# Designed miniproteins, single chains, continued (5): the designs that were tried, part 64

Each design is a single chain, and the fold is of that chain. pLDDT is the mean over its residues in the fold that is shown.

## One batch from the design tools (miniprotein)

Design m18338
Fold by ESMFold2-Fast:
Parts: structure tokens; C-alpha cells; sequence
Structure m18338 (fold): chain A 94 residues (1-94)
């Protein structure tokens, strides 16, 4: 199921971002989780969920640029790139 794969990508991304250890970035991740869960409950398509997860990763990155060190920002960019590549693989199959 494409929806379950998108959710797993988001969950794994969120878990790794929380390990970086910023309370403000954590708040943005928790808000993103709520929006993803609400969209899923509303019957969002796999493509809509991919777009939403990409938007939420962008919000996390914006918060990180204000709160995290350059080294932590580089770690986050690698996590975003990994998640984006996995989402793109699903997008091409849908």
C-alpha cells in the first residue's frame, strides 16, 4: 500500500529528526505529524500524502535553519534527501 509506505517514510524521518535534539524543531515535527494523521483520516490519496510530507519536511528544515548548528543542519538535509528519494520512488509507481 502506497499510503502505508508514505507514512513509514514520514515516521522514520520524524524519529531521526527528534534524535538531533531541538525542542522547537520537535514542536514543528509534532505539528506535521498531526497534519499527516488528519489528512490520512480525511482519506487523502497517496499523491496528496506525498505532497503533504514534502511540505512538512520543508517546515522542519525552515525551523532547523534558525535553531540548529551547521553540522545538525547538514544531518537534517541528508535525512530530507533520503526521505525525498523514497517518496519519489513511490510517486513514479502511482
Amino acid sequence: SAKEEVLKIWEEFAEEVLKIGSEKVKAVVEEGKARVEEALAAGASPLELIALVQEEMGRVYAAAKAELSPEQQAQLLKLIQKASNRLHDIYEKV
Scores: mean pLDDT 86

Design m18340
Fold by ESMFold2-Fast:
Structure m18340 (fold): chain A 58 residues (1-58)
Amino acid sequence: MGIKSVYSFGGGELLKIAEEVAKKGLSDKVTVYGSHTTPKEEFDKAKSLGVKNVKYIG
């Protein structure tokens, strides 16, 4: 299976998902979505953990 999509809304959720994706070696296989309620620092942290596909939705 190729790239999976995971959606996150609200503080802490994006980072938690990104940590699990990185831990499981899925950083290039999973797209993680955050929203306008997700703090900017969580997007930056997720990218620093090696998650290659982090996107804003809405």
Scores: mean pLDDT 71

Design m18341
Fold by ESMFold2-Fast:
Structure m18341 (fold): chain A 77 residues (1-77)
Amino acid sequence: MKTPQEIGEELKKELEKLGFKVTVLAEGTDLDSIVSFMRPDKNTVFIQVGKDKKVKIAGNLSEEEKKKIEEIAEKIR
């Protein structure tokens, strides 16, 4: 069984192989506020893995890119 930290680290590695710049955020951080404030560059992705192993993904991403990242997260979980 993978921990939330292991899921976050594996997801970061997989996304970086695809050319994304990945930042893993601590649980309790407001992901929507960070994305709105920081105006991430194209291919910049923020991920957060909770204690329940739910993955939250945000960034300047297309719908196709979001779907692809969600599919990778499901495979890692």
Scores: mean pLDDT 70

Design m18342
Fold by ESMFold2-Fast:
Structure m18342 (fold): chain A 125 residues (1-125)
Amino acid sequence: MMRVLIADDSPEARARLAALARELGYEVVAVASTGEEALRLVLELRPDIVLLDLALPGLDGISVLEAIRKERPETEVIILTGESDPETIELYLKLGATAVVLKPASDEELRAALRAAEERLLARR
């Protein structure tokens, strides 16, 4: 069973994302409301997939992504962002994000991103 960590400062968003992940058969190992908490839990719990909102308070989401790429390169990161600038999206992908999902995200978009991350992980055995 794939293990998912959710990082979003909105209680409503965390509840929705956790419910969707569980519906799809993932284990939600933790939820985080700050960048520092998200990074600490990723390093401690070694999730397979992280759903990372870039609007997190505290540690910048880009810094969280960069730290995950250095310390846990096996972890797939799905970026959740309200930023629709194509150059910014391309930057996140170049920094190692598995996918970028624009907010407000539909359940279908989130399912597609989670499945893409799972397929990448399964291709590694």
Scores: mean pLDDT 84

Design m18343
Fold by ESMFold2-Fast:
Structure m18343 (fold): chain A 86 residues (1-86)
Amino acid sequence: ELEELLEKIKATTDDEEKNKLLRELHAILQKKYPYDESNPEILEKQFNMQIKLLELFSDKLPKEKRDELIKKAEEELKKIIEELKK
């Protein structure tokens, strides 16, 4: 399950193993939620997973900077979904 894989990535301290797990996650996401810009539901699910990935790297960014990036990304996604619903 994706949640289990995300937890495993978070627990991993070895950069090489972490990168391997991230590649596995990316492959699963492409298979489960293939890119389809005409389908707002799939796009939203892909985006939510990307937000979780950003949270896994929160220790690399100050909390305030991370929160700003997440907020901007959420606002951008909301606008895209609203445009697609037209």
Scores: mean pLDDT 62

Design m18344
Fold by ESMFold2-Fast:
Structure m18344 (fold): chain A 76 residues (1-76)
Amino acid sequence: HMSLLEKFAQLAQDYIATKDRDEFIKKAKELSKTAPPEYKKVLEEFIEKVQNATDEEIRKILKEAFSKLAELEAKQ
């Protein structure tokens, strides 16, 4: 099975390829429903930021979310 970080990386790659923000948010919400509490919190904060973000801000938000998720995976 793919790790949560791998699933998130795939979502980010799909968004970069398609620029489909709505599909990205939908899939991120689905991922958050099955995530452990620490990961769920990061994903929910990320989804909220992306919903109100400009295209320039999304790139920074993606980088920050990936970094936080990677830190959680490294600690556990």
Scores: mean pLDDT 77

Design m18345
Fold by ESMFold2-Fast:
Structure m18345 (fold): chain A 68 residues (1-68)
Amino acid sequence: VLSLEEQAELLSKRTGLSLEDARKVMEIARELVAKGYTPREIAKRVKEETGLDLDLEQAAVAYLIASL
């Protein structure tokens, strides 16, 4: 099980998001994945809470990393 910091670093490296934005995305993704939500719901919640528009690939990568 990876820490939030390790997950944020992986997301940043794979998607090109800043580390600060990747951390915000991973906080949301970890919560939603733990509750059984999908990449589509992650993208929606991230937009609502942070204003970031994740593409489908970025949301899917966040989903996978949150499961590590």
Scores: mean pLDDT 87

Design m18346
Fold by ESMFold2-Fast:
Structure m18346 (fold): chain A 71 residues (1-71)
Amino acid sequence: MAEELLEQARAAARELPEVAERYGAEAVAEALRKQAELARKMAEVSEEPELYLEVARIAEEAAEEARRMAE
């Protein structure tokens, strides 16, 4: 599961500009921030903490970029 989440996070990050333009950069940034928080909490109780921390890192970077697009 964590490995699939990591792959999905990387794919979403690659398409971030188009997703932000379509759905609104501010809403996308908020969703990504929540995903990063969830991933960090899962890392604390998971047997695969490094995968969840990488998901959190990707989501946080994408959230920052989306926030910059939000005006």
Scores: mean pLDDT 77

Design m18347
Fold by ESMFold2-Fast:
Structure m18347 (fold): chain A 84 residues (1-84)
Amino acid sequence: MKAKATVTAKLSDKPLSPEQRDRLAQAARETGADGSFDEETGTLVFTKEDDYENAEKAVQRLTDVLEELKAEGAVESVESKIEY
């Protein structure tokens, strides 16, 4: 079953450290998700279209990293959705 995963994060006013950027880049690489950043709103969006199992794994991995960054004060909010 084909699914589309979308993970949206709003960045805080603090810039991401190199280590935080590396963690996000690693998660995106591991999941094969496409990332985009809106500089005006500070919003990161990751998308992955694949079989539902791969889409769910991508959401979990990206959400885990973004929630860690939220705990560190680098991210204000994390939202995820999967469309089947």
Scores: mean pLDDT 82

Design m18348
Fold by ESMFold2-Fast:
Structure m18348 (fold): chain A 69 residues (1-69)
Amino acid sequence: AEEYFQKGLELYAQGKYEEAAEYLEKALELAPDSIKGRIQRELGRVLAALGKNAEALEYFRRAGELSRA
């Protein structure tokens, strides 16, 4: 999870948004519940950068739900 998450953030910093989204989705699939909200929030940012606003909002919503204990 951490490896894919870190790679996704590096790709986002390089402007490779599509590849960043792929790695963050992989990180989310492998992640424990404790960090899923953080990954979903970062994936939302990447999708917004790609112009996929509806998908970005869905991930921000899921991240907010998981961050509420």
Scores: mean pLDDT 78

Design m18349
Fold by ESMFold2-Fast:
Structure m18349 (fold): chain A 67 residues (1-67)
Amino acid sequence: GLEEVRRALAAGDVPAAIEALTRYLNSQGHPKGAEKARLALEIWHLQGRVPSEEELEQLILTAKSID
């Protein structure tokens, strides 16, 4: 769930956060949103950036609106 995503981000483990978030969104019936969220987190990771709590919530809301 989202607890797993937040734990991974707090640890700086962006790859684990990506896996947890995509699993969560897929389980909620948002496969297109999961793919978009994965790409966004991968781009931030390449930039050496970790999303804030507010940015994570915005990303989740946007992902859920795609499907």
Scores: mean pLDDT 81

Design m18350
Fold by ESMFold2-Fast:
Structure m18350 (fold): chain A 90 residues (1-90)
Amino acid sequence: MKEAIERIKEHMKEAAKALDAGDLEAAIEHLREAAETAKELEEEDPEAAKAIIENLEEAAEAIRAGDLRKAAAHLTAAMLELVALEIERE
């Protein structure tokens, strides 16, 4: 689980870097990679995995629609779910 969480965070960081560069297609691709990695969390915590996947996918769709405010909201929600998973392991 920890390795999957770290890979998801890495993909989200790459997506944020792409957004800062104005590369919306690269940002969407990185968010999709993060969502695919989040499927590995389904065995440990299916509810958290679903929330992370749905928020990452909705963020990617918002970027495609040009709604960067909505994308930021969904990315924040996904990050909070990841932080909660890490805290619950301490």
Scores: mean pLDDT 83

Design m18351
Fold by ESMFold2-Fast:
Structure m18351 (fold): chain A 81 residues (1-81)
Amino acid sequence: MPAATLSPASATVAVGEEVTLTTTSSPAASRYVWYLDGEVVRTSTAPTATITPTTAGTHLVVSEAENAAGTAGAAATINVT
């Protein structure tokens, strides 16, 4: 079963500013599903995603790292001013 960590764990940005988040998983994942406030925003084989918030407020990002052994989730908070 993979273990996952999301970096940065928190970020503060302005509306329309990009946040680049990186998932670190062990063992390496074959697929990453990215959620923003519970909605799937990206599915990729790359551990990195760039998110551009369109609304002010506190947003939750979850990355699900998947491989044949199972899935592991990691979360980060984006505070948008």
Scores: mean pLDDT 80

Design m18352
Fold by ESMFold2-Fast:
Structure m18352 (fold): chain A 98 residues (1-98)
Amino acid sequence: AERAAEAAERAAEAANEAAKAAKDATKAAAAGVAGAGAYAAARLARRRGDREGAEEAARAAEGAARAAEAAASNEEGRKAAERAEEAAEEAREAAREA
């Protein structure tokens, strides 16, 4: 659960970076909301310490990565989306081991 939570927090940070780099305000807002959701899921996963919490954190991290990719319109946004995707993959692997 801890590894999935840490990965979800990294995906959230990357989604927030993508939101700041985004030129489309609606996509920026969506990436910010998805990032906030990943943070919330990470906190819940740490509190629960179980497989279900880890799976929820991984799912939220994937949502953040998807929103970051959709918001990417420049080089900074693309790099942030790549970091979010890597973090989401790490969260998914951690959830499978939980």
Scores: mean pLDDT 83

Design m18353
Fold by ESMFold2-Fast:
Structure m18353 (fold): chain A 67 residues (1-67)
Amino acid sequence: SELEKEFEKLVKEIETLMRAFAEDPDVPEEQREALREAAKIIDEMIKNGKITPEDLEKVRELIEKAR
């Protein structure tokens, strides 16, 4: 479904940013915190077994803040 495709895309974006942030000690704490919060929302969706458009939008906003 479209929700599952968007979820998979966001997970890959978070993984890419986490790798980039691990290589760069100068990334501001605010950006690191935004990325951690995005990962938490993803983890909660997995634990609850529900992907919602609202949670996906929050994750997108947090990824954008981490950039």
Scores: mean pLDDT 85

Design m18354
Fold by ESMFold2-Fast:
Formats: sequence, structure tokens, C-alpha cells
Structure m18354 (fold): chain A 92 residues (1-92)
Amino acid sequence: GREELLRLIALLLDAIGLLIEAEKLLKKAKETKDKELAEEAIKLAEEAAKVAEEAIELAKKLGDEELLKLAEKLLEEAKKLIEEAKKLLEEL
């Protein structure tokens, strides 16, 4: 229903916000070679992945194919960010 749709939108916005913050931290970590910033980027991206997984389950329940695709894309972007940040940590 409407309440579940609003919850889905809130989860998607939360995942987007976490990803934007994680990307900013990862960029700064690359520029400064700061391990702590890379670790913070991983933590935020892992939180974004969890929120995106919750959004995927809710989108499937609601049958919203477009929001499902968005949630799946956010999960993929979070996983890529985690991989990039972990690779950076190995190089630092």
C-alpha cells in the first residue's frame, strides 16, 4: 500500500545518500592515501548495500519493477565501491 511505497522511497533515498558519502570518502582516501577514510567508505558502502537489499525485498513485494531495478543498481554500485575501497587498502 501507500505506507509501504513511502518506506521503499525512504530506503532508496537512504541508500543513495550513503553511496554519495562513501564515494566522497573513497575519493578523498585516494587523494590523501588515508587508510581510515577508505575504511569509513567501506562501512558506509556496506550500510548502503544492506539498505538496498531491504529496498529490493520491498520492491519485489510491491511488484514495482522500476524501483526494483533502481534498488538492484544501488546494491551493485555499493558492491563496486566496497571492492574499490578494499583494493585501495591493499595498496596503502
Scores: mean pLDDT 90

Design m18355
Fold by ESMFold2-Fast:
Structure m18355 (fold): chain A 82 residues (1-82)
Amino acid sequence: KKIEELYEKGMEAIEKGDEEEARKAAEELIKLGEEAEKEGNLDEAIEAYEKAGEIYEKLGDKEKALEAEVKAGMLRIQKALS
C-alpha cells in the first residue's frame, strides 16, 4: 500500500511537471526499499527499488535510475538462488 501510494504520487507529479515532488516520492521509495531490505522483506524491497527507478527514469535522472535498478536486480538474483 505505502509503496503503491508513493509510486502513484510520483507518477502524478511527473504528469503535472512537479519534478521536486516526483523526486521526493522516489527518495521515499528508496528509503522504504532500504527498510524492507533491512527487515529481510526482499519482495517489498524489490518493488520499492523498481518503482523508484521508474520515477527517476521519467525524470531523466539516469544515474539514480540505474542505482535503483541495480539494487532491485541484485535482490532478484538473491531471491532466485534461494
Scores: mean pLDDT 86

Design m18356
Fold by ESMFold2-Fast:
Structure m18356 (fold): chain A 94 residues (1-94)
Amino acid sequence: MKEEAEKYFAEGLKALAEGDYESAIKYFEKAIELSTDDELIAEAYFYLGEAYAKLGDYEKAIEYYEKAAELYRKVGDTLSAQIAEEKIEELKKK
């Protein structure tokens, strides 16, 4: 399952880069379901926030950035947590 979680995460990044935000969301959701790695789960939550923001669903985007920031702080990645928090502040202004 670990290799499958990483594969779905990579497919999600590819879909996001190609502008297929609905497929990106499904891939990141699968990566989270299959993973017990808090670092990968935090990254997947962050990119779920990015995908929902691209779709104009700012409430969902904020929810996922908040989940990402919480996990980033849990694993000691304070820089990524701050980036997620900055994304939340930007979306609250819209």
Scores: mean pLDDT 88

Design m18357
Fold by ESMFold2-Fast:
Structure m18357 (fold): chain A 91 residues (1-91)
Amino acid sequence: MEEIEKLLKEIEEIKKEIEELVEELEKLGKEEEAKKIRLELEILEGLLLIELGIAKLAKLSEEEIIEILKKFLEKLKKLLEEAKKKLEEAK
């Protein structure tokens, strides 16, 4: 569980950074870019909840759950970098 707790904390931190960048994009009048990033975040979170729900029903191992969370974290990191790029382009 310690590895899962660490991954969940990292996910929460990156999600907060993405949400802050979305707010800054909206303040700069880049509403369409902000909407796209927000939608991508919502889709990723929805897919994660479905995948974790399936994992619980299938009684997947802790190792398999860790791999699901690691893949999600990598997707969030890519979305964070895209959000940063859009913010730099907006300034």
Scores: mean pLDDT 84

Design m18358
Fold by ESMFold2-Fast:
Structure m18358 (fold): chain A 67 residues (1-67)
Amino acid sequence: AEKYFEEGKKLYEEGKYLEALKKYLEAIELDPKFAEAYKALGELLESHNMKEKAKEYYEKAKELDPK
């Protein structure tokens, strides 16, 4: 999971947002409890004016890391 998450961050820095999104989704598929990946997805979607979807991912991240 961490490998896909790290690749996603690199793609995001390169402006390849769609590919970054795909990598973050793959990270979550491998590790559904990966709170950091949900948060990164929220940030990515928010930056693309998908605020409602971003909110859902932020809520999921908060649920997974309530501490």
Scores: mean pLDDT 78

Design m18359
Fold by ESMFold2-Fast:
Structure m18359 (fold): chain A 62 residues (1-62)
Amino acid sequence: SIEEEAIEHFQRLAVEDPEVVKEIIKLVEEGKLEEAKEILKSLGFTDEQAEIIVERMAKLYE
């Protein structure tokens, strides 16, 4: 599924660039969801994948 593909892509990113993942998490914690999506898209995530990752993270902080 697209969700499984998004999660796999994000897990790979977390191994290759843990610092950018920390930045994305911080943006989501601060409610800056669009900025977090833009970073993910700049790193090769599709619009749909970026939305899935950010929405899943946002639920962890609500």
Scores: mean pLDDT 85

Design m18360
Fold by ESMFold2-Fast:
Structure m18360 (fold): chain A 73 residues (1-73)
Amino acid sequence: MEEELREEAELLEEVIKKNPENARFWLGLGEVLRRLGRTEEAREYYQKALELAEKQLGPDHPLALAARAKLAE
């Protein structure tokens, strides 16, 4: 379980290196880190996802709202 989440995080990090402006991947990595108990790091990734989603899709987009909701927890 935890080992699978770590592998998923590593894969998402590689995907983000190739697609650094895709807010969904940043949000996804934040979710994986949160499930690993790395809540502080997860918050950093949620902030990045929010910035990218607002810039590319707008502040009212579901992805921006999702990232903001995660940061409010």
Scores: mean pLDDT 78

Design m18361
Fold by ESMFold2-Fast:
Structure m18361 (fold): chain A 55 residues (1-55)
Amino acid sequence: SKSAVENFKITLEQVREFSDEEDYKRAANIILEYAKKNLSEEAVKELEEYVKKLE
């Protein structure tokens, strides 16, 4: 859903700001695996692009 994607983007931004690169990669992988199992293909693509943008 749109709200889930928005919440995950906020989480990714916070982890990127306050954690190291390895913690960010771990959090991103967890979020993307959850999204692949539970969200739409459009939501997965949006989150994948956002993860790349924050790298």
Scores: mean pLDDT 84

Design m18362
Fold by ESMFold2-Fast:
Structure m18362 (fold): chain A 73 residues (1-73)
Amino acid sequence: DARVAAIAARMLETLAALEGTAFDPSASLAERLAELSRRLGVAPATIRRVLSSLDAADAVSELHRLAAEIAAA
């Protein structure tokens, strides 16, 4: 779970920086997965599954890919 928590936090911190919004460091893993679900339009369980299969470097690359796809949609 440490990997999923760290990756979810990094993704949300990156998104907050890109959007000019505040990152909430006090959010739980469940809250972070719910926020990513809301932003990406993907179920929290699917996000958790994807993040658990990635390492930290791959997760950042995957975030950029997903952000580009969302922006293009």
Scores: mean pLDDT 69

Design m18363
Fold by ESMFold2-Fast:
Structure m18363 (fold): chain A 56 residues (1-56)
Amino acid sequence: GPKEEELAKKYGVTVEQVRGLKRIMDELGEEVAIQFAVRELGLSEEQAKELLEKLK
């Protein structure tokens, strides 16, 4: 949806990656989603925390 597209553009990731992060957070928790975003998407820990907060 529009929120996913806006977040993808803001953080320099794909819409599919934003959806993947939301799924990881919902299923495995915020800490695992932060680790994934930092390691696999190249986001800083602070960027990952901001992105995940906006996905709540």
Scores: mean pLDDT 84

Design m18364
Fold by ESMFold2-Fast:
Structure m18364 (fold): chain A 61 residues (1-61)
Amino acid sequence: SLEEAFRLAGEAGRAFRAGDYERALALLDQAIEAASSHPGVKAWLERERALLAEEAARRAA
């Protein structure tokens, strides 16, 4: 559901701000699945995940 997707995305944002990139990515993956019936929201969440994954990779380097 959209409500669940936005809740999970909010939790992902909190994890990201705490520096827990693994948890943030996992929560975004769950949010993307929750938004599966809403292609616009799903696409937006997929873009957010890609940006966060790039940030996590920079941290690992």
Scores: mean pLDDT 84

Design m18365
Fold by ESMFold2-Fast:
Structure m18365 (fold): chain A 81 residues (1-81)
Amino acid sequence: SRINDLTQQMSNSTTYDDFISYGNQFINVVNSILPTLSPQDQQDIQSMISNFNSSINTRTDVGFRVAIGNFGRISDIINRS
């Protein structure tokens, strides 16, 4: 799926700029399908997107690992829906 492809591209990113670029594409795809999900999954995903944006803005290795974790959780919610 497009979500899984983008998650893999982000996990394989070697630069912050590539990670941010794929991350923005991922968020755009997630936002396009968000209205088709349950209200609880919508809230959970929106919280995870907020956490991603906060983490990536630190521009640290720890922040980017937290961001990757949030993207994995979003992908898991979408795949089980």
Scores: mean pLDDT 78

Design m18366
Fold by ESMFold2-Fast:
Structure m18366 (fold): chain A 56 residues (1-56)
Amino acid sequence: GSMEMEELRERANRLGVLAAIQGNEEALALTKKAAQEETDLERMKELIEEAERLLS
């Protein structure tokens, strides 16, 4: 639902800040796509999970 989308976009934005601090351009691109461009909830989850893997 819309609440889940809002939570995922907030999570993506927070990960984007971390990616920027670490200089991880790949993770930054994934988080930007999840936060600003993606409209499919499952695809947003995949992008966020991949960004989290890159930032671990």
Scores: mean pLDDT 83

Design m18367
Fold by ESMFold2-Fast:
Structure m18367 (fold): chain A 65 residues (1-65)
Amino acid sequence: MTAEELAALAEEYLKQGDLNKAAGYAVEAARKLGRFDLARAIFVAMANGDEEKTKELIKEAIEAA
């Protein structure tokens, strides 16, 4: 999958409220873009249960693709 395809899946799952799947696809999109900083930030936000920050970082990954 391309970064754009992964970002499109992240956006779709984010709209459905499936934060775990949205974050997973956003991490893969960020990695494809070389944004390892962003991929790590998404993991940390998820581990902390920070839903608002996780959503913001997912949106950043979608916009970067």
Scores: mean pLDDT 87

Design m18368
Fold by ESMFold2-Fast:
Structure m18368 (fold): chain A 66 residues (1-66)
Amino acid sequence: MGTKVTLTATQDYTATGPLELSLTAGQTLTATVLAEAADGNLLITLDDTGQTAIVPASHVTVVEVS
């Protein structure tokens, strides 16, 4: 599912894997959500760079954009 979203980091996160994205609290990202994993990770494509990355859903707020 290719849902466009604005992600806002609620806390700092340090990437632990090669596809994971590090976040700083208060950071905002525009992205397309490609998949949601059962473990609470989001597979996204960043709009600004086109990079595919994984972020933990627990560390971000997600607002869908139409």
Scores: mean pLDDT 78

Design m18369
Fold by ESMFold2-Fast:
Structure m18369 (fold): chain A 74 residues (1-74)
Amino acid sequence: MKAAEEEERKKKEEEERLKKLDEISRQGIRAMLDVGIEAAELKVPRLESPEVEEKHKIADEGARAIIERLRELS
């Protein structure tokens, strides 16, 4: 009976895809929170560091992924 195996395989692929999207979104949200907290505490002079630029890039990617999902649901 091939139908049951195909259904389970499709569900597993969909779950993995959703997990990847959730992971990217969570990483983006966390990066945004970290940058926001650092900006509030440090009053900006260190925000130009290469490490903070990388966090901003991850935050932007996460924000775009969230917006894209919201647009698909709209």
Scores: mean pLDDT 65

Design m18370
Fold by ESMFold2-Fast:
Structure m18370 (fold): chain A 75 residues (1-75)
Amino acid sequence: EKEKLIEEAKKLIDEAYKLAMEAHRQGNREAVEYALKAIDYAKKAIEAIEQGDLETARSYLNKAKEYLEKAKELL
């Protein structure tokens, strides 16, 4: 359902913002960069959902999750 995908994307954005703030406090520039990429892909997923392209939306959500995990690994 579109609503569930939008909620998932919003949660990813929230988690990525918190992670970017923590990475910035630690001076970990690479982790900040990955967290920002996670936010960017999650936002692109929301745009794809609004356009009705759920396949592209799922692809972008998967990329957002991948970058979020990479950011976590660096902390």
Scores: mean pLDDT 87

Design m18371
Fold by ESMFold2-Fast:
Structure m18371 (fold): chain A 57 residues (1-57)
Amino acid sequence: SFEEAKRKMLERPVSEEHREILREIGETLRRIGEGFQLSVLEGKLEEAKELGLKKPF
């Protein structure tokens, strides 16, 4: 009840414009979060194997 009131107070002042932007940001963050680990690992491994000579590793 008390925690629910707090959450509603934080969400209430947001406008329609703000909600749209926050939704897009949230969606982008979720996508990046899931693909970040895979993309970074694959990128680093490929670079180390093929372009390791050019990198200071």
Scores: mean pLDDT 59

Design m18372
Fold by ESMFold2-Fast:
Structure m18372 (fold): chain A 60 residues (1-60)
Amino acid sequence: DEIDRAMLYIKAGVYLAIAESYERKAKKYLEQGDEEMAKKYLEQAKKYREKARELREKAE
C-alpha cells in the first residue's frame, strides 16, 4: 500500500529528528566535559537512528 509506505517514511523522518536532538544534547555535554552524559544521549540517538533506518528499509 502506497499510503502505508508513505507513513513509514514520515515515521522514519520523525525518529531521525529525535536522534538529531539527542546528538545536539550529547554535543553540549561533551563541550562541558561530561562524557558520561554525552555517551547516554549518543546511545539514545543511535537507538532512534536505527529505528528510522529499519522503517525506511521496511518501506522499500
Scores: mean pLDDT 85

Design m18373
Fold by ESMFold2-Fast:
Structure m18373 (fold): chain A 74 residues (1-74)
Amino acid sequence: SLAERVREETERIKKLVDEGKFDEVNALIDEYEAKAREARKQGNLEEALAWETVAAIGRMYLAIKKLEEENKKK
């Protein structure tokens, strides 16, 4: 199901962020955003929402990690 895909991809992204693999995370976010755009173009709103959700979660994890690193430098 789409919910299972969202869960699996979200867990993958979280693991990569925890491992500090930010370039790989950014590449995955770009891929999900591209898939979401294509799904919207085709009218597949459920598929679009699923990939947009994973991309948003990935960006959130990266933002939190960046804030943690910036706070250590202040």
Scores: mean pLDDT 83

Design m18374
Fold by ESMFold2-Fast:
Structure m18374 (fold): chain A 65 residues (1-65)
Amino acid sequence: MTKEELEKLYEDHRKRFEEARQAGDLEAASRHYGEAIKAAEQLGDTEKMEELRKELLRFVEEHQA
């Protein structure tokens, strides 16, 4: 997979993750987070990985019982 394909994959799943968060869809958010983090890992972009982890933590805390 090329760098361009990985960047597009990251952006697509990042966007879907955000949409799922806004909808409160835990299953969709988890799925798209997983795909986005894998793309960021393959890109070697630790900054993108850290941003995703922070967003996931906030989402989890927002929905904590």
Scores: mean pLDDT 79

